# Designed miniproteins, single chains, continued (2): the designs that were tried, part 16

Each design is a single chain, and the fold is of that chain. pLDDT is the mean over its residues in the fold that is shown.

## One batch from the design tools (miniprotein)

Design m4526
Fold by ESMFold2-Fast:
Structure m4526 (fold): chain A 63 residues (1-63)
Amino acid sequence: AEAARRAALAAGADEAAAEALGRAVQSKDPIMADRMGAGAAARGTTSAEGAAALSREVHRGGA
């Protein structure tokens, strides 16, 4: 959970979005975690590569 939140902040997501992603990971909802990453990439707050890296970190971190 915290690793995903930290990765989201490092990727330039705002604090609220990073916390929402952390909660999605903690609830073990990989679909929601992936959706959050795709949404950030679509808004330009992270690159497609950054979104993919965030998704991998979420899955590695217990999603």
Scores: mean pLDDT 58

Design m4527
Fold by ESMFold2-Fast:
Structure m4527 (fold): chain A 60 residues (1-60)
Amino acid sequence: GAEGFREWIEPRVGEEAARRAGEKARELLSTVPPGDGEGEWEALRRAAEENGIEVPAQPP
């Protein structure tokens, strides 16, 4: 979810950028159907990219 994404990215980009990305991720995730893991990851990736944060293709 958005909070887990925020916690994962925070050490890499700082609290302020992670918070902004988390807020955008929450907005985008609200449009993704439950159980759509591919759509969930795409939403998280887009939220990060819109905030200038580079994310790997797959989480560690």
Scores: mean pLDDT 70

Design m4528
Fold by ESMFold2-Fast:
Structure m4528 (fold): chain A 64 residues (1-64)
Amino acid sequence: MFERVLKSSRLNTDEQIEKVFEALEKVTGKKFNSELEVVEFVLEEAGYSDEEKEKIIKTMLELS
């Protein structure tokens, strides 16, 4: 059972993204239309520069 739950969790990327959207909406009171918009918002709140935000997003897209 645990092995199936672990494998299912690894394959349910959409479910994980949806939970992140829901959590951020509840905390910030804002609606997000894409995972990219969420990432940009988080990085901006964390105080990253525009150059660093672009580099992080580009790296994430290459790893996805």
Scores: mean pLDDT 64

Design m4529
Fold by ESMFold2-Fast:
Structure m4529 (fold): chain A 58 residues (1-58)
Amino acid sequence: SGLIDALTAGRDDLTKKRNDVNNQLSTSTGNNKNNLSGTYNNIGNDIDTLGVRLDEVS
């Protein structure tokens, strides 16, 4: 269904963003590292939320 496709695409996009942030974390320090760590955790929470929604509609 279009909903499942949209949720799957959203999760894939967030996973790509998480990987980009993780790559930046490996070379970052100080305040930039702290900010990126927060972003990484927030994206993880969004992925988990989409996973729950996918399970509910699958």
Scores: mean pLDDT 86

Design m4530
Fold by ESMFold2-Fast:
Structure m4530 (fold): chain A 86 residues (1-86)
Amino acid sequence: MKMSEEMRKTLGLSQEDEDQNTLNLAKEVVRFYLEGDEDMAALAYASLLASGESIKVGISPEARRAIEIARLVVEGVPYGKAVELA
C-alpha cells in the first residue's frame, strides 16, 4: 500500500534508531557465525534481509559495511576476507 508523505517524515525522524538496530543485527549475524552457531546466524541474517528496503536509503556507512560483512560470512567467506571485501 502506498504510504503518505507525512509517514516519510516520521520514518526520517526514526532513521537513526533503525540504523542502529540494523548495525546491531548485522554484528549479531557475524558473532553467531564465528561462534559456530550457524542456525542463529541464519535466523539473524533472515531478519536482516527482511529489512532490505530500509537498507537502500539513509543508513550509515558503518551499518552498510556491517551488512556486507554479515552476508559474506554467511556465504562462507572467512571473516578476515569478508572485512576486506566489504
Scores: mean pLDDT 65

Design m4531
Fold by ESMFold2-Fast:
Structure m4531 (fold): chain A 58 residues (1-58)
Amino acid sequence: MAPVETEEEIERRRERLKELRPEASDEEIEAQLYTALEIDKIGYEIQLELERRKKEEE
C-alpha cells in the first residue's frame, strides 16, 4: 500500500517544524514528526473504512 506521505512531504514537514520550533532539539522534532506521520496513517485507514461502509450501505 502506498504511504500517505511522500519523502518530499516528510522533509517539508520536518523543515516547517524546525522553523516553528527553533529552540527544539532534533530529537524533539523527530518525535513530533513521527507522531504526525502516525496520525496521517490512521486518518488514511479511517478514510478507507468510511468509503467501504458507504458502498455497503448504499
Scores: mean pLDDT 72

Design m4532
Fold by ESMFold2-Fast:
Structure m4532 (fold): chain A 75 residues (1-75)
Amino acid sequence: AAADDAVLAQFRAYLDRARDAGGITDDQAAQIYAIFRDYVRDDTPDQVLYDRLARIVGPASARALVAAFRTLRRR
């Protein structure tokens, strides 16, 4: 959907900024984007999203990423 594509584009820009600031690696940014893309397109449960993110960046960063994505979706 056009709305989902817009949110994913904004979130990719957010991840690019986090990578440029040294908060995440290039590989982590790519993996996180793929997880959120699949979450939006495949209607993945929130718990599965969180668990996948936590394996890459740890629980605290996973919560921050979910919060950032939810903020973008509320716009």
Scores: mean pLDDT 81

Design m4533
Fold by ESMFold2-Fast:
Structure m4533 (fold): chain A 85 residues (1-85)
Amino acid sequence: TSFVLPIPFSELEERLLASDLVEAKRDGDKLVVTEVDPETGERLTSVFSPDGDGTRVTVPQEGLEKAGVSAEEFLAAGAEYAARL
């Protein structure tokens, strides 16, 4: 599942690489970000890439299922986050 955040990729990349809450690494033209659930130890991996003046976030379906999050819940959370930017 994927959605677009109205924030420049370079700005978001800088913030994620500096964050202690996520594990972020560059992979070519993309940024691979892993969040770990502190209760279960499950890892949710998202791929961030440039999309025009914003950033596209892509999360594999298997990652959402392991985290116990539906694609609809993920899209709703992403829409709320995007609305605040």
Scores: mean pLDDT 68

Design m4534
Fold by ESMFold2-Fast:
Structure m4534 (fold): chain A 100 residues (1-100)
Amino acid sequence: KPSVEEATDKLEMAFAWAVLEIEELIKAGKLTEEKLEQIIARLKHIAAGILAQLSPEEQREVLERFREFAERLLKKVPEEAQPYVKKLLEELVEFMEKQI
């Protein structure tokens, strides 16, 4: 069973990699609505797998820590990526809140 810290680290890493993927797709002129939706769906699947191993109290702690991390990361991404990363964050947070 993962700790809250281990679960948070895994979720933060998955989110950071998704953000990098979005940035690379933008630079290549290959970001489509379909690809963004696939990235969001993949992150929701990863988050669900992580949260399923935790108690409701641990899930709430992971969500809070993750939200703080993701908000900080959003402020550091290029302007062109911000609307897409914001959508990713909003949909992922909404999904996780519904799991708890």
Scores: mean pLDDT 88

Design m4535
Fold by ESMFold2-Fast:
Structure m4535 (fold): chain A 96 residues (1-96)
Amino acid sequence: DELYAILKDPSKAEERKEALKKLIEELRKRVEQLAEEARRLLERGTPEDLFEAEVIIALLRMTAQVLTLSEDPELQELGKEIRKKVDELEALLAER
């Protein structure tokens, strides 16, 4: 695993920081896209759309849980942000 090898190399501290920042930025973009898609599906409200929204919400819940278990404070904070979005989406689903 290339990422694991980089994490073990003290000379690559800057590369690790840049890689982590890019990963967090990419994850944020994907989370925002998925949350927006889930909201659109919930607004449409067909049984098929609601099922798809539940799948997206479940994926985001799992992502938040994994991130909050991380030893990295930036990943933990991202996990908390995702959890907040999940709570908002679950509230919208419950109104149906």
Scores: mean pLDDT 79

Design m4536
Fold by ESMFold2-Fast:
Structure m4536 (fold): chain A 72 residues (1-72)
Amino acid sequence: MDPAEARALDLVGRAYERVSKEELLEIMRTLVENPEEGLRKLAEAAGVDPSELTPEQREALLRIARDMLEEL
């Protein structure tokens, strides 16, 4: 697994532990529609600083968000 994808999945998992599934799906929708705001909301939910995210991790998070929304 790519390190950026592994970190992105870890962040999504941490957010899921802190917020409801419905709130997580809303964050994922925001990531697709407005990546900067979505990344801020996800980072807040995961308990991390959004400035610590690399471009590769941001791209991986966007791919994960699209995949999750397609599944539902």
Scores: mean pLDDT 80

Design m4537
Fold by ESMFold2-Fast:
Structure m4537 (fold): chain A 58 residues (1-58)
Amino acid sequence: AIQDEAQKLLKTYKQLYPDSQQLSQEERRKRAESLIYAFTNFNQDQRNKATQYIMSSL
């Protein structure tokens, strides 16, 4: 469930930020966290897991 939602958010992240590889790791993390916060009703633990998944795929 969390991993599936994280995969959808990863696709959205790549569509919104195609040049994200030129950003710092911290900048990419902040953008990933903002997307998770905006598009999910996850609690803090779920948001942390989704962020880790997205960051591991960038």
Scores: mean pLDDT 79

Design m4538
Fold by ESMFold2-Fast:
Structure m4538 (fold): chain A 69 residues (1-69)
Amino acid sequence: SLLERVADAVARGDGPDPLRQALEAGVPREQLLEAVREGVLRALSLDPGFTEEDAERIRRELELGSDRG
């Protein structure tokens, strides 16, 4: 699903393309934020170097630049 692609891309540190595609497909921002949160949790479990500070930065970037594309 688009949400799974977004979560996976966030977990891998990939670019915003899956997020942009989900927004263009009309997925609500609330569901996209949940997918981003899931991706962050996956990143934390896969890479112990990925911190809660990194998760906060991603969330803040999404809020300040939600229309990034």
Scores: mean pLDDT 69

Design m4539
Fold by ESMFold2-Fast:
Structure m4539 (fold): chain A 66 residues (1-66)
Amino acid sequence: MSREELLEKARHIRDAARKASEKEGISLGVATLAAMASAEGYTPEQIARLFGISLSTARTITKIVE
């Protein structure tokens, strides 16, 4: 993976996490971990269980990352 590709992926996750945090009122830390999990292919149901957030919030995060 090139440095440019890695930086673009990192920026995408950062921007998705920020939008999710602002929209759902959750901490940026939780939003970042959930966005990373979504990018790795975890389902909204798995993300909700892993991070103790609502299924609705997890679905919103996965939609933003998509």
Scores: mean pLDDT 80

Design m4540
Fold by ESMFold2-Fast:
Order: structure tokens, then sequence, then C-alpha cells
Structure m4540 (fold): chain A 61 residues (1-61)
């Protein structure tokens, strides 16, 4: 739904913002919440893609 998409986009943005700020504990918690939410919706491929994107970003910092 549009509401679910907005919530997922916000969680993703917050996770990457926390990572950029060096708040790794918060970034990990937000990422885990996003991944769990995506998996609960049957979007396992999207969950895997977001985790990979996060790991690539973390490796670049």
Amino acid sequence: SPEEKQQLDLLQGQAFMALADGDFDRARALLDELVDTLRSLGRDDEADAVRAQFDDYAAAV
C-alpha cells in the first residue's frame, strides 16, 4: 500500500542517516526493523537488496 511504502522509505532513510552520523547501534536497529518488516510482507528480495545496499554503504564509510 502507499502507506506501507512511505513507512518503509522513512525507515530506510533513518537507517542510512544514522549510519552517516556514526550511530552504528541505531543504524543496525533501524535496518533490522526494515528487513523484518519487508520479510513479514513477503518481500524477501527487497529485504536482501536493502541489507546489501546498507553493507556497501557501511564499507565505504
Scores: mean pLDDT 80

Design m4541
Fold by ESMFold2-Fast:
Structure m4541 (fold): chain A 94 residues (1-94)
Amino acid sequence: SKEEKEKILSLLEKYRDEIREVLGMTDEQFDEAFEAVKEALERAENIEQAWLYIQFTYEGEVRKLATSLLRIGLELLKNDGKFDRELIEKAAVV
């Protein structure tokens, strides 16, 4: 839903610094991956389609980081918007 998509993006922005620290991302890398997730969520009807959009549209580091951010955003949503370091670390694993 539109509300779930907006909540995922909001949670990623809320925990930007924590996510960046855990994943070793620069501000620029986070911004590029975040925009990829945002575009994927805007174009997709559901989360599975957003994941597929990322796999087929982006390459290399952007694809990897955007995939991690989408997974992290989903896990944060499932965890009532609460940050958990172990959750972020698990979501980052391929």
Scores: mean pLDDT 85

Design m4542
Fold by ESMFold2-Fast:
Structure m4542 (fold): chain A 71 residues (1-71)
Amino acid sequence: DVNVIDMALYLESLGIIPKDASDEEKLEVGRRALELFDKDGDGKLDDKEIEEFEKRIKEKGKEAVAKELGV
């Protein structure tokens, strides 16, 4: 799904996913991010859920968020 790919690319741009990670690893981390913040279980994040994700990164740091996503 495009939203999972977009999330994976976003996490790579933040340094949470390594640039040399496989497509499978990138998609897995993207799915975990969706599962963590997708409160209605539709497999899609809206703008508000993305803002909550960014707030979590700001409050806990990239390394803590990477650990929660299994990186």
Scores: mean pLDDT 73

Design m4543
Fold by ESMFold2-Fast:
Structure m4543 (fold): chain A 64 residues (1-64)
Amino acid sequence: SVKAVRDAALKLYKESKDPQKRDNALDIMLVLATKEDIPVLKELAEKETDPERRQRIEDFIKYR
């Protein structure tokens, strides 16, 4: 299900130390994200140390 894929991607993003796995997880999360996910995405952006990943999340929140 879409929810299971989203939940798996969120877990991978939070737990993985591999930059490529984090990028792939973020791609999946942003494709599946809805307006209801904006609060969790804001929290992820605040904790994201990679400026490119942070900007991708912020752009999603601002423009979609």
Scores: mean pLDDT 80

Design m4544
Fold by ESMFold2-Fast:
Structure m4544 (fold): chain A 92 residues (1-92)
Amino acid sequence: SALIDRLLADFDRRIDEMLKELKDISKTKSVQEVKLEASKLLASLAAYSTELLYTLKAAGVPQSQIDAFAAQVNARISSFKKKVDAMLKAKE
């Protein structure tokens, strides 16, 4: 689906921007400040994920494709969490 591919690309871009922001602040901010910012970004990703799922449903995308998209989004969020954890561990 061209729509799904575009939404995944947009989601990947958002994650890349968030990781860059966290990497930049990690140079000058404490572990606790980076954790707080990471928490806010994760909440933003969850809200964006919900919006994307509504967009697919409204566009009439079959539920099986929406479920596959949700699985791909969840995998990306999991990867983001692991990268954040690695970044925080490096600051300890």
Scores: mean pLDDT 86

Design m4545
Fold by ESMFold2-Fast:
Structure m4545 (fold): chain A 88 residues (1-88)
Amino acid sequence: SRLQQALLRIAQLVVASPDGTVSLSQAADVVNSVPGLTDAQRQMLLDTLRQHADAQGRVSLDQLKQAARDLLDDDAAAAVVQAMDQLQ
């Protein structure tokens, strides 16, 4: 649930962005600001986002959906992806 909250907070920034992307630095700021994430959860989330980021270190909504599928179980991933789709 805390990972879901972090992912949705990042998704809100992506949707608000003029080019539909956020930097890994902006995503890291969100991850570090979410209360109740463990150090292991923060590290896993940031590593997964880095794996899906483009060559410029930017993350789109589609890349964030892929990160959600890698990080969460099938039911939690489906719920987060559905919520992200509602932001489009």
Scores: mean pLDDT 85

Design m4546
Fold by ESMFold2-Fast:
Structure m4546 (fold): chain A 79 residues (1-79)
Amino acid sequence: SEIDAFINSLDLDEAQKNKLRELLTVRGVGLKTLEKLVAAGFTTVQQIANATPEELEKKAGLSRGLSEKVIQRAKELLE
């Protein structure tokens, strides 16, 4: 898939790539959202979990609601 091709192009280990794939369980997260996050410097689930909603809105251009959901999911994936 285009999403798998994108994730596989990232300079990440396989565990980090698999955690990014699990962000796709969030409604509204697809290829475009992942591309925006990576372009803004949020390339790992750890970096996303440590971000604020304001940072994802300003740097990645996500909506507030999507930013909050993505951060919540990232934190759950690190438990």
Scores: mean pLDDT 85

Design m4547
Fold by ESMFold2-Fast:
Structure m4547 (fold): chain A 69 residues (1-69)
Amino acid sequence: MTLSAEQVERAAVRLVERGLISAEQAGAIVDAVQERGSLSEQELRDLALSLGLSPAQAQALVDEAKKLL
């Protein structure tokens, strides 16, 4: 499944609003995804982990992005 930069950006904002990730973490994710355009679910997990998110936070980001489709 392919996730757009827009879906990931909206998901990151929702996770910040829910207190699951910091605004700094969300900003780093949005910047990285905007440079890439679209990502698979696994590429998004790997990206989130590389930016210092926990496995649980990375999975929450993927799950939230999937709900936006």
Scores: mean pLDDT 82

Design m4548
Fold by ESMFold2-Fast:
Structure m4548 (fold): chain A 100 residues (1-100)
Amino acid sequence: SEEERKAAINGEKLAIKKIEEALKSKDVEKEAERTAELIIAYEKDVTENSKDPEIKELAAETLKKIEEIKKKFEAGELSAKEALEKIKEEEEKALKELEK
């Protein structure tokens, strides 16, 4: 529905804003972990509870990519800043798909 799409768009915009705030923080490493967990929780909620199949599928794909980024960050393959930048890119891609 249009209302569900508007809610999803607002959710993605808030996720992007939270990532930008984390990137500007004095403790990027601590904020990166917290921010990643909050965004994962949001995408899981959309994946489980959305009644729109397209929104649900997009959230599931975005969730999988963000979980892969978090795993690389936890393994030391990505810095906190690199992880946040990559999570932001995935949320921005999701936002563009919702706005089509």
Scores: mean pLDDT 87

Design m4549
Fold by ESMFold2-Fast:
Structure m4549 (fold): chain A 99 residues (1-99)
Amino acid sequence: MSDSLLFRDPLSGDEIRIDLELDEEREEIRASISDMPENFEYILIIARDEAGNQQSARILGGESASLPAERGQRYELRFIARNRENGEMYQAEPLELEL
């Protein structure tokens, strides 16, 4: 299953597209960013399961990150973008998904 999320920087108005792929066979959530604005250092993706277990990965522009996911589990995904110049962090709305 594939989905996409738009993250808007409140200071510049730039939009960051995060492409999400749920791979049930590999039991992973893959996130990628093709067009990261220069003012962002990275986007942190955080996945939390219903038991409160948390995993995170950092995505750089033009790269992908994978998080292990268990089939039949529900996850809350959080995205936090870091501004490279001032270190400010911007959070997108949490996304809930189930594999």
Scores: mean pLDDT 73

Design m4550
Fold by ESMFold2-Fast:
Structure m4550 (fold): chain A 84 residues (1-84)
Amino acid sequence: MREKIKKYVLEIAEKLNIKLSEEEIEEIVENVLELIEKNPDISELEILQEIVNEIGLILAERGVSEEEVNKIVKEGTKIAYELS
């Protein structure tokens, strides 16, 4: 599971043209794995959407504007549908 989630994080970030550090990637992976543990019936689409949401939170923490974060999250949601 961990390797699959990490691969999804890397693929979504690449398609969004966002560079994530190894530490940020591991943070997203751990948060998504915790969500899966608490919600064992979670769909792949919901997992992919949560990855997009976590990337948005990292961008907001970096000081990216709310408007730009929302734009990137919308594009990431389209990518999540394509990967499902």
Scores: mean pLDDT 85

Design m4551
Fold by ESMFold2-Fast:
Structure m4551 (fold): chain A 74 residues (1-74)
Amino acid sequence: KGEEVGEEFERRLRTQTAGEVVRELEREGKIKRTKHLGLTKETGREAKDGEVTLAPTGQTGDPSLAVKIVLELA
């Protein structure tokens, strides 16, 4: 479920960029990716069932984004 994906995202984010973590989660089959930065869809909307919201952090390489990344769970 998205709660566990969110926990993994936060834990891995301490030493990696958000893009790297999203790529790892996609490779593990936990999320789907659509964009170059590992975004699956346009960001900024609320997550629904089967989706997870990843909050951007300074580790995204662009802390000014301050946008929710909504991903589909695979």
Scores: mean pLDDT 52

Design m4552
Fold by ESMFold2-Fast:
Formats: C-alpha cells, sequence, structure tokens
Structure m4552 (fold): chain A 106 residues (1-106)
C-alpha cells in the first residue's frame, strides 16, 4: 500500500492542558483523503506532566483506533501511526522501528 501523509499542525484541541509545547499532526491517506487530526500539548522536559498526558492520550488513542477499525482497518492503522509519532515526540524517544513496522502494515 502507498504510505500515508503526516502533516505537522499547530494547536488543535483547546481542552488539552495549558502547557506551552503543542504537537499536532493531520493524517491523510496516500490519495490525500483526511483521516484524523491529533494533538498533544505538554512540555517534554516536564517528565511527570508527560507521563500523565501520555497515559490519557494513549487511552483515548486506543479507543479511537478500535472505533475506526470497525469501519476501516487502514484508517485505524494510519491514526495509530500518527498517535505513536506524537507520543514518541513528547517523550523524546526514538520510536523509528515501531513506526516503520506500523507504516508497513498500511
Amino acid sequence: SAPPVLRAEGPLDPSLPEHVNTRGVEAHTAEDRPVARLSLRVDPRDAEAVERVVAEFEKQLRRLVEELARRSERDALIVELAGRALLAGARGEDARAELEALNARI
């Protein structure tokens, strides 16, 4: 399958905590059809805040992926890829291998 397109975006969700660093991504199919808009707001240098925000985001991401999988397995994988990329960025972690494995399934 052709790879999805991830586009960096500014703040998308005003209900996220009021910490200065916001990471956003808009996920599209290879045909440029929009799939999802995801955002995560946290200062990646505040380890306790990152842990709290990441845990809540992972819970919401899992729920969204499960809901989407009922309609489109490809859209669910694209959203999981985008969500995992945001989480890795917030933690300052190298998740390249995990993200490449997810992308290969799309």
Scores: mean pLDDT 67

Design m4553
Fold by ESMFold2-Fast:
Structure m4553 (fold): chain A 71 residues (1-71)
Amino acid sequence: APSYAELLLQGFEALNAGDLEAAIRYLEAALAAQPSSPLAADILHTLGRLYAELGDEERAAAYYARAQEAA
Protein backbone atom coordinates (compact mmCIF):
# COMPACT_ATOMS: atom_id res chain seq x y z
CA ALA A 1 0.00 0.00 0.00
CA PRO A 2 1.22 3.58 -0.61
CA SER A 3 2.82 5.33 2.37
CA TYR A 4 1.37 8.47 3.98
CA ALA A 5 4.17 10.54 2.37
CA GLU A 6 3.48 9.03 -1.09
CA LEU A 7 -0.29 9.64 -0.78
CA LEU A 8 0.32 13.24 0.35
CA LEU A 9 2.70 13.83 -2.59
CA GLN A 10 0.19 12.33 -5.08
CA GLY A 11 -2.55 14.52 -3.61
CA PHE A 12 -0.53 17.71 -4.06
CA GLU A 13 0.57 16.64 -7.57
CA ALA A 14 -3.13 16.18 -8.45
CA LEU A 15 -3.87 19.66 -7.02
CA ASN A 16 -1.10 21.15 -9.19
CA ALA A 17 -2.61 19.38 -12.23
CA GLY A 18 -6.13 20.69 -11.40
CA ASP A 19 -7.48 17.15 -10.86
CA LEU A 20 -9.72 17.90 -7.88
CA GLU A 21 -11.26 14.41 -7.67
CA ALA A 22 -7.83 12.70 -7.63
CA ALA A 23 -6.56 15.24 -5.07
CA ILE A 24 -9.52 14.44 -2.78
CA ARG A 25 -8.91 10.66 -3.13
CA TYR A 26 -5.21 10.88 -2.26
CA LEU A 27 -5.64 13.41 0.57
CA GLU A 28 -8.48 11.40 2.17
CA ALA A 29 -6.26 8.28 1.95
CA ALA A 30 -3.32 10.20 3.49
CA LEU A 31 -5.54 11.43 6.35
CA ALA A 32 -6.79 7.86 6.94
CA ALA A 33 -3.16 6.60 7.04
CA GLN A 34 -2.07 9.25 9.62
CA PRO A 35 -5.12 10.97 11.20
CA SER A 36 -2.91 12.45 13.98
CA SER A 37 -0.32 13.92 11.58
CA PRO A 38 0.89 17.50 12.32
CA LEU A 39 -0.55 18.29 8.85
CA ALA A 40 -4.02 16.88 9.67
CA ALA A 41 -5.62 20.34 10.11
CA ASP A 42 -4.09 21.56 6.81
CA ILE A 43 -5.23 18.40 4.97
CA LEU A 44 -8.77 18.73 6.38
CA HIS A 45 -8.94 22.42 5.41
CA THR A 46 -7.70 21.56 1.88
CA LEU A 47 -10.37 18.83 1.57
CA GLY A 48 -13.00 21.39 2.65
CA ARG A 49 -11.86 23.78 -0.08
CA LEU A 50 -11.82 21.04 -2.73
CA TYR A 51 -15.34 19.83 -1.89
CA ALA A 52 -16.53 23.47 -2.00
CA GLU A 53 -14.96 23.84 -5.49
CA LEU A 54 -16.89 20.72 -6.59
CA GLY A 55 -20.14 22.18 -5.18
CA ASP A 56 -20.43 19.77 -2.24
CA GLU A 57 -21.09 22.42 0.41
CA GLU A 58 -22.16 19.92 3.11
CA ARG A 59 -18.90 17.92 2.91
CA ALA A 60 -16.91 21.16 2.66
CA ALA A 61 -18.52 22.46 5.89
CA ALA A 62 -17.88 19.13 7.66
CA TYR A 63 -14.18 19.14 6.70
CA TYR A 64 -13.75 22.80 7.75
CA ALA A 65 -15.29 21.97 11.16
CA ARG A 66 -12.93 18.98 11.54
CA ALA A 67 -9.95 21.17 10.55
CA GLN A 68 -10.79 23.64 13.33
CA GLU A 69 -11.00 20.74 15.85
CA ALA A 70 -7.60 19.38 14.68
CA ALA A 71 -5.75 22.75 14.88
Scores: mean pLDDT 85

Design m4554
Fold by ESMFold2-Fast:
Structure m4554 (fold): chain A 64 residues (1-64)
Amino acid sequence: MDLFMQAVTYGVLAISYAAKAVVEDDADKYRALTEAYNQRSNELDRKYLEALRKEKELKRLLEL
C-alpha cells in the first residue's frame, strides 16, 4: 500500500520536474532530478506490483 502511494508521488514529482526543465534554462539540473525520481518511482511500482501479483496468485490458488 505505501509502495503504491510512494510510486505515484515520485511519478508526479518526475513529471513536475520535467515541466520545470522546459520552463527553466537549467534543463540539465531538472533533467537529472526527473530521471532520479522516475527511476525511484519505477523501482517502487515494480515492487508494489510484484507484491500484489504474489498475493493475487496465492488467493487464486487458495480461494480463501
Scores: mean pLDDT 68

Design m4555
Fold by ESMFold2-Fast:
Structure m4555 (fold): chain A 69 residues (1-69)
Amino acid sequence: MQEEIDRDVLVALGEMYLAIAKLMARRGEPVEEVRATGDKAVELYRQAGDEENAKRIEEETDRLVAELE
């Protein structure tokens, strides 16, 4: 089913955006850019119906942002 395939793709994209947010944080890129990238990962997981992992990624993004401030 297309919906099932799209869910797997959304999860994969969410993981990619989280990885990008972590790389941006390590490079000392602007807090706003790290937050926006992490928020995109959260939204992708929510679209996939994975609220548990979406919440985990939200917390991880908040930690990355806090480390830059």
Scores: mean pLDDT 79

Design m4556
Fold by ESMFold2-Fast:
Structure m4556 (fold): chain A 73 residues (1-73)
Amino acid sequence: MPALERVREKYGEEVREEVQEMLDAGASFKEISEWIRKRAREIAEKEGLSEEDVYNVLMVAATPALAEYGKKL
């Protein structure tokens, strides 16, 4: 199974929930991006993957939370 699909399955929901909580708490997109970058580094180190690839997977996982927040405008 592709390693990036495993990252999405194992960590995607965690990241989506945390991003939703950060948005509900009034966090900026900069703060969210910096948090995702830090989390991507931690996961990349643990799983032996590229930080950039993990960051992209986590950003995609966060997209539903960001889109749902945008609808509440």
Scores: mean pLDDT 78

Design m4557
Fold by ESMFold2-Fast:
Structure m4557 (fold): chain A 89 residues (1-89)
Amino acid sequence: LAEEIAETVKELARAIAEGDVERAAELRERLDELIERLLAEHPELKPLVEKFEMEVSRIIAKHYNDPEKMIEEIEKAAEKFEKEAKEIL
């Protein structure tokens, strides 16, 4: 689940960068479902998930005019989230 969340966020960043509104909407819905499933099984990950969601939102807002930098920073955040989630489990 953590790996799927990380990959889905990376795909969402690319969809946003490309202006693919329909794909971005589908990926947001998938992301919400994956997060709900992860937190149902592992509620201890909630603070990590909330931190990750806030970080991704800040990156998108900060780098909306620099899509390559936005994707780069989101990929780093997603990889860090996946590693930290696996260490807690």
Scores: mean pLDDT 82

Design m4558
Fold by ESMFold2-Fast:
Structure m4558 (fold): chain A 71 residues (1-71)
Amino acid sequence: SSAQAQIDQLNQQAKQVLGDGLKQMGDLNDQAIQAYQQSPDQGEQLRQQAGDVWKQMKAEVDKLKAQAESI
């Protein structure tokens, strides 16, 4: 059915968003570790950016989940 196809699409999108977000967070955390050695302030800024990526990722996944649950 079109409803099942839409749910499957939303689940695939959520999985992709999660994967992309986790990778971006990993990259930012690695950069933060390097930056802390030279400037704790820069390291903290990068850590905060990783936190922002988590919040954005969670919001998008929650949105996709809500859309799937509305079907």
Scores: mean pLDDT 88

Design m4559
Fold by ESMFold2-Fast:
Structure m4559 (fold): chain A 78 residues (1-78)
Amino acid sequence: AREEIERLRREKEEFEERGLEQARQLSAEGVRTYEELLKKSEEEANKALGEYFDQLVEVLNEKERFVREAEERARELE
């Protein structure tokens, strides 16, 4: 009777300790997964911004060429 109560108390304590350790492991894994997702999201955003900037530079270069060609044509009309 008393030995059974002591065994049940030990089993409860061991179950509670395992539960806390599992919760700690799950929270650590959750944080790592969140950090990886955040890093991927940042990398994707930075890549999209880089591609947009490259496109903008190309458009500006085309505009400069157009202005230069227009200036050259204006000189030919002199």
Scores: mean pLDDT 71

Design m4560
Fold by ESMFold2-Fast:
Structure m4560 (fold): chain A 97 residues (1-97)
Amino acid sequence: SELEELLERFERVLREIAEREAAGQPVPPEVLEEGRELFEKIASMELTEEQEERLREALREVVEALLEALGLPIDEEVRRELEEALESGLRKLREKR
């Protein structure tokens, strides 16, 4: 499935971003651009509940890594707000289909 390939590639890109940020390494602009292009393609496709859950988990990991890299505290309130924002975003994506 083209969608499964896109999700796998997107997960790899997000993991690379998270790992580099956590290590204090710069993320190449090419990696960020690839992530954006993959997200736009995935967002234009119909996702199953399992695929949406995978996307949500990958996005959460990247946001948490970015917050840590910026020196922002990731407490229980921030984690709760992130989960709410991801759920809201996915719900709006479902509505547009």
Scores: mean pLDDT 72

Design m4561
Fold by ESMFold2-Fast:
Structure m4561 (fold): chain A 110 residues (1-110)
Amino acid sequence: SLEELVEKLKEAVEELLENYFTDEKKAEEALKEVAELIKEIYEKSKSFEEFKKLVKEELSRLINFNPFVFLPKLLKELKELIEDEKAFEEIKNFLESLLIEDLVEAVNRV
């Protein structure tokens, strides 16, 4: 179910962040699992709007932890997994927008 996939995404993001500085192999495996779960949630979602709503919190958390590392690595894994170029571009634009939203909010807090 979509709910089970979203819970797995949350667990994979937590495992990736926890192991990022301590276990490179576990971090790499968790990153691949995150990319695979993004693809599955995208394919099973009724609309792109539903997809974004389901994954926004966890992917914002991951990308904004270190955008210079996680955004390019995640995009590389997704490009390998997603054969449909339009689907890839749509997901890529969404992930890039998560970084921009955080920057706008940070500026407004000053």
Scores: mean pLDDT 81

